# Ledger of designs, part 88: designed miniproteins, single chains

Each design is a single chain, and the fold is of that chain. pLDDT is the mean over its residues in the fold that is shown.

## One batch from the design tools (miniprotein)

Design m3242
Fold by ESMFold2-Fast:
Structure m3242 (fold): chain A 68 residues (1-68)
Amino acid sequence: SPLEELIRQLRREVLEWLLKRHDEFKKKMADTPESEKEKLREEYSKWQAEIAKTLNDLIDKIKELLEK
């Protein structure tokens, strides 16, 4: 449906934003002392998991609202 296509486009924009955040994270990691990199990786991993969960929950709720 047109609305589902719009949701796919919005999800694509969110993924593009996430890719930019990931690039920034990679740059930050390059400038981070080795002793601190593990903590930074764990923090980023937890953030990614939370964002992924939130996005999937939102998409599922929107789909439920569109179901007849």
Scores: mean pLDDT 79

Design m3243
Fold by ESMFold2-Fast:
Parts: sequence; C-alpha cells; structure tokens
Structure m3243 (fold): chain A 72 residues (1-72)
Amino acid sequence: SEEELRKKLLELIGKILDIIGDIIELEKELEKALAAGDEEKAAELEKEIKELEEELKKLREELDKLEEELEK
C-alpha cells in the first residue's frame, strides 16, 4: 500500500540522516587528527568515513526505488 511505502520512505530518510550525522562527526575528528599529525588515526577515520559513504549510497538507491514505487 502507499501508506506502507511512505512509512518505509520515512524510515530510510531517518537512517540516511543518521549516517550523514555520523560522517560529519568523523570528518571533524579527521580534521583534528590531521592537525595533530596523527596519520594512523587519520587513516582509520578515512576508512570509516568511506564505509559509511558506501552504506549511504546503498540507502539512497533504496530511497530512489521507493520514490519510483510511490509515483506509480
């Protein structure tokens, strides 16, 4: 039903916003690590950010599919 699709859409939007928030926090930590010359910490943070960006991409693809289904 359209109501179920809208609920799933809102849940996906919530997950996307949470991941965006996590990425922003990690980017701030990365800036601090780079400023401190902590190359090892910076590399770990860059890897974590990349993993979250890949997850965000998957969720955005799921969002696009649900939006297409709602437009039917």
Scores: mean pLDDT 85

Design m3245
Fold by ESMFold2-Fast:
Structure m3245 (fold): chain A 73 residues (1-73)
Amino acid sequence: MLEEAEKYKKLGEEYEKKGDKVKAASYYGIAAHYYLQAGDYEKAKEAAEKALKLDPNNTEAARILQEAEKKLA
């Protein structure tokens, strides 16, 4: 879970540096999913927020952000 999250976070960072916002958002969204599954709600929130900043239409990231915020409240 965490190993997959770190892998996809790095891919998100790589594509963000390349200026590919949609791909970067997709990878950050996948990272957020794995962080959520691992119970790392703080990192899930951070990754999901990053995905939504880059692509506001990333519905999966929006769902993960809401779930992570619920767990942190």
Scores: mean pLDDT 84

Design m3246
Fold by ESMFold2-Fast:
Structure m3246 (fold): chain A 63 residues (1-63)
Amino acid sequence: MSEEELEAEILAALAAMALGVNKLLKNPNEEAIELFDEAVRAADAGKIEEAERLYKEGMEKLK
């Protein structure tokens, strides 16, 4: 397993967890949810840099 593959799996897991937590909140941020979904899809495609960017954007929407 390459470092890139490991990073993609970790990033996908983090995005999925953030998505799950955000959905459990009383007022879920739909824009953040969409960004996390995109991040997971990018990570699954091996686009680690794009996945990281989308994940960070989703986190920024929660601030």
Scores: mean pLDDT 71

Design m3247
Fold by ESMFold2-Fast:
Structure m3247 (fold): chain A 91 residues (1-91)
Amino acid sequence: SEKQKVLEELRKKVKEIAKKALETGDYRSAAQEVMKLVEEALKKGVSPEDVLRAVQEAILEVMEENKDKYPEEELKRIASILYLAALITAS
């Protein structure tokens, strides 16, 4: 379905943004990019619940894939920032 394609693209882009933020430390740009992607998904008719679930799943996947590369505190920090950005935008 069209909504499923939007959710798949959202997950992919959020993962790329999170990985770049871990590499660069640019959490502000990462948060802004996630907010924009969330707004675009909502405008395409995806529910706030599905958008937030997709963002959370993407973040958790990046944390698991990078758990041996970064301190747990850094992974939790980026996860919190990006999820909060998505939550505020979807509210």
Scores: mean pLDDT 88

Design m3248
Fold by ESMFold2-Fast:
Structure m3248 (fold): chain A 63 residues (1-63)
Amino acid sequence: GDKLLARAVEDQVAPAPIGLSLKKGDEVLIERFLNDDLVLARNLKTGEEGVVGRSHLEVLGRV
């Protein structure tokens, strides 16, 4: 598929308005890579979209 599925490796509360909040174990869909450190992702549990650090995610595979 065109997207990557990943999982949050730790809890994260990101500042509004552009940051994504995560709970450890939440699965996210990586929409795009913004730079070497940051991705735009959607939390599949909450439906929220936002910016998250790549170090906070474990990539599971393409979907």
Scores: mean pLDDT 79

Design m3249
Fold by ESMFold2-Fast:
Structure m3249 (fold): chain A 84 residues (1-84)
Amino acid sequence: EKLIEKLKEEIEKDPNNAGAYFNLGKVYFERGDYEKAIEYFEKALKLDPNNAVAYRLLAEVYEKLGDTEKAKEYQNKADELIKK
């Protein structure tokens, strides 16, 4: 609760704070609110498209929702970003 309020305040101060969007997505994911998790992870990735962890967590969310095609797409994007 307090963490969500703090993160929303950070976004109000700086709407380009990709880390705050990512952390909101993670909090909602941990609470099982997959729709909000997707929304905030997508906002984080729009600002920081190199966040491999956000792609991995989106893949996990889509697996939990039964969307195996989107889960595979996001997993592949995560794998491409961490491959060196």
Scores: mean pLDDT 83

Design m3250
Fold by ESMFold2-Fast:
Structure m3250 (fold): chain A 65 residues (1-65)
Amino acid sequence: SSMQQEVIREVAEKLREIGDKVQELLDEIGKLRKERNAARAAGDEEKAKALEEKIKELIEKAIKE
């Protein structure tokens, strides 16, 4: 019983750590998307494309294909 609870606690802790890392990634992507949208609004398509490329690279690195 106590051993089973310990295993569940360890799994829950690891899931929280994964959740925290996912949230950090989403926050960074959100920041880059806002910057990309601002660049587009200013008519700076080159900067918007560069920011979009950074977003893509960040996602690709996170999924580790």
Scores: mean pLDDT 81

Design m3251
Fold by ESMFold2-Fast:
Structure m3251 (fold): chain A 71 residues (1-71)
Amino acid sequence: VERLRALGVRPGDLVFVDVSAPGPVIRELERAAREIGARLVLVEPGTTQSVIDTRGLTLLGTWLPGLIARP
């Protein structure tokens, strides 16, 4: 939670995570995003940038294992 808040994640933001990321990492990010009111989006490996570009989202930040975007 604190890490996502430090990255400036707000309610309604989208947190993209590669589905190939370790299960414990995905579960921790899902829990943290839910606590903030953000939405976790699982994407296929290598598709994160295409999803952002297709939806016209604003990229806010990048980190392993994912990135943050705002509608």
Scores: mean pLDDT 61

Design m3252
Fold by ESMFold2-Fast:
Structure m3252 (fold): chain A 58 residues (1-58)
Amino acid sequence: SDLERLTLVSEVAAKVAKKVGPEYAPLAARIAQELIDAGMTDPEEIEKKALEKVKELK
């Protein structure tokens, strides 16, 4: 559902931002959305991949 997607994106963005800085929350949210659209369902895997991609792009 849209609500479940929004909740997951928000949680991933918050966790990534805690590790790399609050300025990266929008980028982490965008990456999380892309990973969910690609078929990823595991919150921990999405967080790990989003963190890796943010670190590569910062």
Scores: mean pLDDT 84

Design m3253
Fold by ESMFold2-Fast:
Structure m3253 (fold): chain A 79 residues (1-79)
Amino acid sequence: SAAVEALKAQIDTLTDRQDLVDLAQILGALIDPENASERAKALYENPPARLKALVEQAKKLPKEELEELFNYVLSRLSR
């Protein structure tokens, strides 16, 4: 999907590890809201300013593409 590839490119511009951690929590809460932590829920309700546009675009993705994006963020955190 062109949308997923564009969001992966945006994630690649994130230089702060904390932005990747926050984004992983937000995407996890979007995928599985019933098992999301209170911290993750707070982050998706009011995401950091640098992540707001990315989060709004991610919310438009179907679940399978959202899971692909989530796994991409996790792969970035594992480096």
Scores: mean pLDDT 83

Design m3254
Fold by ESMFold2-Fast:
Structure m3254 (fold): chain A 68 residues (1-68)
Amino acid sequence: VSKEELIAILKKFLEKYADNPACRVALSELLELAQKDAEEAVEALKRALETTTDPELIKCLEEILKEL
């Protein structure tokens, strides 16, 4: 995925999950990483999905990964 596409996807989901604090924090961090390195941001997304136990955050991250 391109840097532009990744940023657009992350912004879309940040708006969609604005009322979910855990997802909002994770997406904000991923968006900052994506602006520097899209590949590193994708790796961070995968690591977050592997390490989190919050069902709401897992659902959020899985939906984003599906768009990639």
Scores: mean pLDDT 81

Design m3255
Fold by ESMFold2-Fast:
Structure m3255 (fold): chain A 63 residues (1-63)
Amino acid sequence: SMKEKLENELKRLKEGYERAKQAIEDARSLPDPEAAATLERVAQYHLDEIEKRIKEVEDELKK
């Protein structure tokens, strides 16, 4: 069902959120400041996109 698909997507998104948070911390620990800043920006972009999609899926599940 559509609800089951959305619930499964939400679970995967929450797992992705935790991975993206870890990627930000991993980027910050890099010895090259330029590489660290670049990878942190990429990881932050992915985190923001995941957060946006979580809100969309949660709103759809409330309907």
Scores: mean pLDDT 88

Design m3256
Fold by ESMFold2-Fast:
Structure m3256 (fold): chain A 65 residues (1-65)
Amino acid sequence: MEEIIEEVLAFVEEMLKKDPTLPKSRLILEALQRAIDLAMEKGLTPEEIVELTRKVAEKVEEFLS
């Protein structure tokens, strides 16, 4: 779980470096999409995916604040 969060945050940081005008809503959407894709590939349970999605949203919002 933490590994996915770390990768997603690095992805968001790269997006901001390439285009700092991207809206917060777009960055959160892209982060959630990537997190879900990675979780599905790793075979996480529905409960784990829900927790991951919540933590990713929290961390991305914190990072963008």
Scores: mean pLDDT 81

Design m3257
Fold by ESMFold2-Fast:
Structure m3257 (fold): chain A 62 residues (1-62)
Amino acid sequence: MSTEEAIREAFRRMNVDTLTPEQLFLGVVILGGDREQAQKIVEEARKRGLDTLTLEEALELL
């Protein structure tokens, strides 16, 4: 699964509007997305002071 597909599927399966960067990282890795790309999202979210991410924000940080 691509990292973009894994992000979309994580939000869909959890049926939530927002995830913490750490929750998103774990969901992406479990669904077969790229770990390094998921880590980049976490690092960018932390740099921006984001405690939670929407689907759109997570995809922009990819």
Scores: mean pLDDT 85

Design m3258
Fold by ESMFold2-Fast:
Structure m3258 (fold): chain A 62 residues (1-62)
Amino acid sequence: MKRELALKATQHEMLGIALEEDGDLKGAAASFKKAADYYKKMGDEESAKKLEERAKRLEEEA
């Protein structure tokens, strides 16, 4: 269901932000990629792209 995908996307995005603040760049990147996957399943490509770019940035820093 789209509502469940939205909740999962938001939860993983929030987890990614928390991990990034804690300095876990690899964990943050993984969480943002998971959130992006859920956004794509919902058809929210703009949010997905934003999170994929953020995850890629963190992987380059790690």
Scores: mean pLDDT 82

Design m3259
Fold by ESMFold2-Fast:
Structure m3259 (fold): chain A 85 residues (1-85)
Amino acid sequence: SLEETIERVAKAFNLSEEQKKLLLEIGQRLLDKYGVSEEEVRTIIGGIALALKQGEEITDVESLKKIPGVGDELAKAVYDVLKEL
């Protein structure tokens, strides 16, 4: 489930409660609006969590494509979600 994915990632990267809420919102919007698979959501959640832990900003589609396993369509969907937040 999305919640289980976020709990595992939050534990692995020692994320704050605010960062966990951000990841939950991103994952939920990807599932609801874009029909993204659970595997793709896990990839995105892990990549964003790593960026947050390192203090990196995800400013554009090109930054999202640097996440291993993220292609053009998935990067664009995630970027659209981030712009709504």
Scores: mean pLDDT 78

Design m3260
Fold by ESMFold2-Fast:
Structure m3260 (fold): chain A 89 residues (1-89)
Amino acid sequence: LEEALAAAYRAARAAKEEGMTELAKKIIEEANKVQEYASRGDIDGAIEELERLIKLLEEAAKVGGERTSKAAREAAEEARKLLQQLREK
C-alpha cells in the first residue's frame, strides 16, 4: 500500500510540475480513496478504487510529458502489484 501510494503521489507531482494540474488532482483523489477503503478494511472497495487509479495512471502515461509518463508507468506497476496481493487474499 505505502509504495503504491507514494508512487501515485510522485506521478501527481510530476503532472503538476508539467502543468497538468487537473490530472494531478485526479491522481491524488483516487490514491486517497484507495487509502480510505484499505484503512476501513473494505478490501473490495480498495480493489475497485485501485483499478480506477491504475486506469488513470495508464492514461497519464499516454498523455503526460516525459517525467509524468515515467512516474505514471512506475506508479501503475506498483498499483498492479498491490492489486495482485489484494486479489490473492
Scores: mean pLDDT 82

Design m3261
Fold by ESMFold2-Fast:
Structure m3261 (fold): chain A 61 residues (1-61)
Amino acid sequence: ELEELIEKKEILTKKASEELLEKIEKEVQEYAEKNPSLSQEEVLKLFVEKAEKALNVKIEV
């Protein structure tokens, strides 16, 4: 599942503008800093969910 999340992040990174990616990364990082109990997988999942919503797409791998 972690590998699938990494692949989805790579695909979303190629589809999104640099500005949008920076915004999503900042939001995810701020959330992770306030919730230090989150695993790397949970942080990646949050990034994927935010990026998919912002781009109005669903990535299948």
Scores: mean pLDDT 78

Design m3262
Fold by ESMFold2-Fast:
Structure m3262 (fold): chain A 65 residues (1-65)
Amino acid sequence: MYDPVVLEAEIHIALARMALSLGDVELAERQLEEAEELLRKASGPEAERLRREVEELRREVEELK
């Protein structure tokens, strides 16, 4: 069974990717902040995977600034 908090974080990560594909760095940052906050309360392999994904997208955001 998937943790609802982890699932919500995954949605925010998907929105961040969409924002980056549109060149909306500010929206991407906001979505990544929401995902990070949700993932602070989550544990397990899926949460670890999503945290790595957030770190990767954070690097992309940093490069676009």
Scores: mean pLDDT 81

Design m3263
Fold by ESMFold2-Fast:
Structure m3263 (fold): chain A 96 residues (1-96)
Amino acid sequence: EEEEIYRKAMEYIDAGKDLEAEKLAQQLSPEKRKEVFDRLVERGVEDLKAAVDKVTLENIKRQLKEGKITEEQVRERLRAAGYSDEEIEKVLEELK
């Protein structure tokens, strides 16, 4: 019974139906509920990283053009955002 609700919640997360997954999670034990929310957080973190990266890149472009940030500081910020050294160099070429 609880296993079926848990399975449906996980299927909803995989289908991008996060709100439906959250509603089902309310019917689960604290332990199973935590597993569902941990999966939602993992997925949400990926989405947030993508959104933050776009905003961060636009802010970096603006600051670099205004002379408020150096190319070295751009490399540091992109590394902190999870970019690889190869990806950082490609982004820097775009920002120039």
Scores: mean pLDDT 70

Design m3264
Fold by ESMFold2-Fast:
Structure m3264 (fold): chain A 63 residues (1-63)
Amino acid sequence: SLHQQVTRLVRKAMEEENLSHDEVSTLASRLAERIKERNVTTPEELEELMEEVLKELKEEKKK
């Protein structure tokens, strides 16, 4: 299911980016919101969205 794919991608991002609990919560929240807004249904769309949200979180930390 899409939920299983989201869980897997979030867990991978936690490991690779050393995300805190708060950052993981923000990532999951933004993903859920944009999945609904953009009607994301494919793994490819989800992966692109994941990359977008991660980039935003990284940029917020630097600025």
Scores: mean pLDDT 78

Design m3265
Fold by ESMFold2-Fast:
Structure m3265 (fold): chain A 95 residues (1-95)
Amino acid sequence: PSPELEAKAAELEARIAEDPEDAEAWYQLGLVLHQLGRYREAAEYYEKAIELDPENAEAWYNLGLTYRLLAAEDPSDKSLIEKAEEAFKKAKELS
């Protein structure tokens, strides 16, 4: 991973430690983790961002993409495909 992405992740983690209700920081940390290929963690942080800001269509869309990538890595977990479709549906409803 790039030192710049790792530094950005650390900055966002510090923001979340100070303000755990900062939905934007949770979302941005998800984006950074996705860029680092850490898809499971990215999904968890997108889920937290959506919990705090359920109207963030971009977070729903990126969560759907991340679930689809996880489903490709583990095709035995059929729930991931269902979760991806639900997330994409939410993103479309909010757009």
Scores: mean pLDDT 87

Design m3266
Fold by ESMFold2-Fast:
Structure m3266 (fold): chain A 71 residues (1-71)
Amino acid sequence: MSEEELEALRAIAEMGQAFHDAYATGDLDAAKKALEDTAKRNVESLREKGYEEAAQRVEETAANMLADLDG
């Protein structure tokens, strides 16, 4: 995998971990917030590195995960 692709996968894994850690208490709203905040931080970091494709993939993955939680 490219370095950019690997960084995207790391960010996605971090989002999933943040969601699961917050959701361990059963608070879905807190879990959604943790996922959203983690995604925003990672997108910012990836864009600063010039990894625009990785940043877009993280944004799309986060949006899809949040949508799935509503239906």
Scores: mean pLDDT 82

Design m3267
Fold by ESMFold2-Fast:
Structure m3267 (fold): chain A 65 residues (1-65)
Amino acid sequence: MLELVRKAMEEQIEKVKAGASLEDALRILDEAVRKALPHVKTPEEVQELARLYREGKAEIEKLAA
């Protein structure tokens, strides 16, 4: 599950660099995280998911600046 979120993050960062919509990239990342949440069971996995989301969001936001 975390690998799917990581892939989504990397793909959306590449798409934004290529000129894709920032709002669409953030929405897709949010949906990937939301779909992964029911499948993470340990506190360690929850913390890793939160870090992936924060880092992905920060990179996408940085590209929009």
Scores: mean pLDDT 79

Design m3268
Fold by ESMFold2-Fast:
Structure m3268 (fold): chain A 64 residues (1-64)
Amino acid sequence: SENVEEAVKLAQEAVELAKKLGDEELTAAMQRILESAKKLTDDEKAKLGIEYLRGFIAEMKRML
């Protein structure tokens, strides 16, 4: 699914942003989200994950 692939890419970006912030707990949380995204088979859950990750990534970028 294209949505699952997009969710994985966004989760990877979130991990890199968390590392850039220097927050080990946030980095671990983003890595768990990435692992969950890789296991997604439901397109609707992938779409919801994409919306959530985009919002969260925007907030992390504001903290930089």
Scores: mean pLDDT 81

Design m3269
Fold by ESMFold2-Fast:
Structure m3269 (fold): chain A 56 residues (1-56)
Amino acid sequence: MPPFQVGDRVRIRITMHPYDGLEGVVTRVVDENVVDVYLTEIGRVVGFPSDRLVKL
């Protein structure tokens, strides 16, 4: 997968999860497996597995 970078716009892809379909901005790349995303709708930074994110 292309690497995520700070400032990337992403969408959360987790079926049947409250955060599914939410969009945000990458604030930190912990490693290739975990990325911190600022979710604009809830106003919080939440860590996600990179395979649960789609780059916009």
Scores: mean pLDDT 78

Design m3270
Fold by ESMFold2-Fast:
Structure m3270 (fold): chain A 58 residues (1-58)
Amino acid sequence: MTMTKEEVIDRLTSLLRSLGFPEERVEAVRERLAAELPEILDQEQMERAEVIAGFRRR
């Protein structure tokens, strides 16, 4: 399964907002993901993105 960097960032930031994180923290996570992730993510890169955001998919 592959996703674009933009799709992954959008999904993870939306999830963080839904969990009640302040916008300042959401923006910090977004910037880190944008710096560390490739343009196209495989499953391993998506798992890494979830770790960077501080949660995992179940």
Scores: mean pLDDT 75

Design m3271
Fold by ESMFold2-Fast:
Structure m3271 (fold): chain A 103 residues (1-103)
Amino acid sequence: NESERRSEELVEWVAKLTFDTEKAKEAAEKIAEMQKEAIDRLKEQGNIDALQKMLEGVEAAIELYEKLLETNGPLSKEQLEAAIEMEKELKAYIEEQLAELKK
């Protein structure tokens, strides 16, 4: 499900950050672009339910990253803040697409 997929993505992201911060940023940006493409396809299909589920997943990811900021973990504050901003941008994009569909 979406929650399990998000957890797996987070683990993968953490692993990449351990070895190469620049590659981790590139991977995160590519994932964000792929997610926006998926959102665009769901919008074209008029699939409001799927977009709402994606929005819930993004909100859960933001909450998880914010919790990680409160811990003394292997991830830098700067890296976690960047991840939160990327998720917030994705949230805003999903909300925009949903608003257009609900016209």
Scores: mean pLDDT 73

Design m3272
Fold by ESMFold2-Fast:
Structure m3272 (fold): chain A 60 residues (1-60)
Amino acid sequence: SPLEIGKRLYEEGKYVLAAKAYEGAIAQDPNNKEAHRLLAEAYRKAGNTEQAEEWDKKAE
């Protein structure tokens, strides 16, 4: 699944690709709170702190 692909990419340090995979997971299931939280973490690791804060808020 895109969520599992994203987790693997994140563990490999490929944060931009992980974020793209998590965006794919959210496109398939917009209410997937785990994917929103993981996307925020990927943005933070990639240095996009403002986007990370926005997606953290949406992880509710």
Scores: mean pLDDT 80

Design m3273
Fold by ESMFold2-Fast:
Structure m3273 (fold): chain A 64 residues (1-64)
Amino acid sequence: SLLDQAEMYLALGKGYYEEGKYEEAIRFYERAIALLETLDSPEAKELLAEAKKNLEKAREKLRE
């Protein structure tokens, strides 16, 4: 499903973030967000909020 794909992208983004690969993390968070924005479910809205928060954290790391 699109939700499963978004969860996969979010997990990949988190993995890259933990490795200090913030540009790659951002790219995968943006892909997750793009998919989640097409979905109308409570689960998708929760994941969207998490993905957006993680995206901003990764962006902040690149600005250090």
Scores: mean pLDDT 87

Design m3274
Fold by ESMFold2-Fast:
Structure m3274 (fold): chain A 75 residues (1-75)
Amino acid sequence: LAEEVAEKVKRLLLEEGVSEEVAERAGEAVKNAVEAYLKSGDLEGSLEALEKELEDLGVPEEVRKKVLELVREAL
């Protein structure tokens, strides 16, 4: 599950013009967020942490919204 969601996010980021390095790091952040949600049951907290991580990586706001929506739909 976490790996599959991370792979979809990496693909989306690459299609949006995000660099391979940033996409790889964002994929890892998504995997960590999904695993955190599965352990805690706190979806909103996990997504807030993910959004901050994506912002720190320099992912544009519009692209961050698409990533968060994809993760919500997968869970």
Scores: mean pLDDT 80

Design m3275
Fold by ESMFold2-Fast:
Structure m3275 (fold): chain A 79 residues (1-79)
Amino acid sequence: SDPDELARMMVLRAEALLREGERALAAGDYQTAIELARSAKRGAELAAKYATDPEIKERAERVAERAEELLRRAEEALA
């Protein structure tokens, strides 16, 4: 029951969702990119909340920022 182990797994999953979202955006699948970006952001924000290790917290916060940027780009591409 190490909260940092759980947070690290959540960060890794969020990073994987970000990579899938970037591929979806590149392929013109903007709706899939939006869904993946939202999921990555939620996972990263939860990881940052539960992390007690400053390194894991900072990594989670960076993933959340990247997910928000991906979401913005995908939403702009739909407009």
Scores: mean pLDDT 89

Design m3276
Fold by ESMFold2-Fast:
Structure m3276 (fold): chain A 64 residues (1-64)
Amino acid sequence: MEEKKKEVVEAVRKYLEEKNASEEVKKQSIEDAEKLAEALGDVATLEQLIKESIRIADELIKES
């Protein structure tokens, strides 16, 4: 689970850098990604966790 959480966070961080997201959005998106990986890491694949975390991050960017 720890490795999966790390990879999800790194993927989200990289995506946010490419989108030039604000520091506030980056902080929230990373926290959301960590919580998602902790909650669903045992039942969801790495690819599913990354996809969902990016979707949530995109929503935060659009609402900001």
Scores: mean pLDDT 80

Design m3277
Fold by ESMFold2-Fast:
Structure m3277 (fold): chain A 63 residues (1-63)
Amino acid sequence: AEELKKQAEEKKKQAEEKIREGDILAAVSLATEAARLYIDAGEPEKAEKVLKELVERAMKALN
């Protein structure tokens, strides 16, 4: 559980970095991996937050 949560946090950071770089496709892939890891760790609310933040940032960047 703790190990999965740590991996999810690392993937989330990588996704944020890819958004900053403008690589939205890589950010989506990494955020999806982070969300899956949070779900496996029993934290679906964190998974939902990661995906919502990605969608919100992507929509603002593409607007």
Scores: mean pLDDT 78

Design m3278
Fold by ESMFold2-Fast:
Structure m3278 (fold): chain A 78 residues (1-78)
Amino acid sequence: SEEVKKEIETLEAEYEKKMNELRQKYVDAQNALEAARKAGAPEEEIKRLEDEISKYRNEITKVAVEAQKKIDELKKKL
């Protein structure tokens, strides 16, 4: 179906945008952690940044799994 094909393309574009935004936040958090470590920031600050990185990593994985499942379900209708 041409309609299903367009729906897949739209969904793929939306997830690509979301994933790029999350990856940017993840990279920014990693850079912040590296800068904090070089500056000798307190252990509590380092731990907070490590926890934030773990949170974004988990969100990226969750969104990727969600996207793949939805796209695969639509592809079965082709």
Scores: mean pLDDT 87

Design m3279
Fold by ESMFold2-Fast:
Structure m3279 (fold): chain A 69 residues (1-69)
Amino acid sequence: MERASLAAQRVRDAAMAAGLTPEEVRKIATAVALHELGYTLEQIAKFLGVSVEEVERYLARARELMAAA
């Protein structure tokens, strides 16, 4: 649990530094944490109340933020 949360926290810090809203940061960080735990994109989408395409966008954005940090 803590290891997955660490990746989510790092993404959260980077997203906040990039000027994203707290709500956007939360969704991106949650998607990263659930993906690290082995949940499918469909399960993450259902949990967040968004489409699978939006989950893919959150994970892509997290990747960009982590590469910039």
Scores: mean pLDDT 75

Design m3280
Fold by ESMFold2-Fast:
Structure m3280 (fold): chain A 61 residues (1-61)
Amino acid sequence: MSEEEFEREVAEALARMWAGIGRTLSPEEAAEAYRKAAELAEKNGLDELAEEFRKLAEEAE
């Protein structure tokens, strides 16, 4: 596995962790958690995952 592939896997796991926390929080806190998940995904080239989390953040607001 390349370093690039490893970094993407770690970023995906961290983004999903933030999204998971968001599901257990109040709507306001969930929106923030999903935004953090989207930001992590976007910074690591996971554009589809980032868009998914941005939609979840908007729905939570």
Scores: mean pLDDT 73

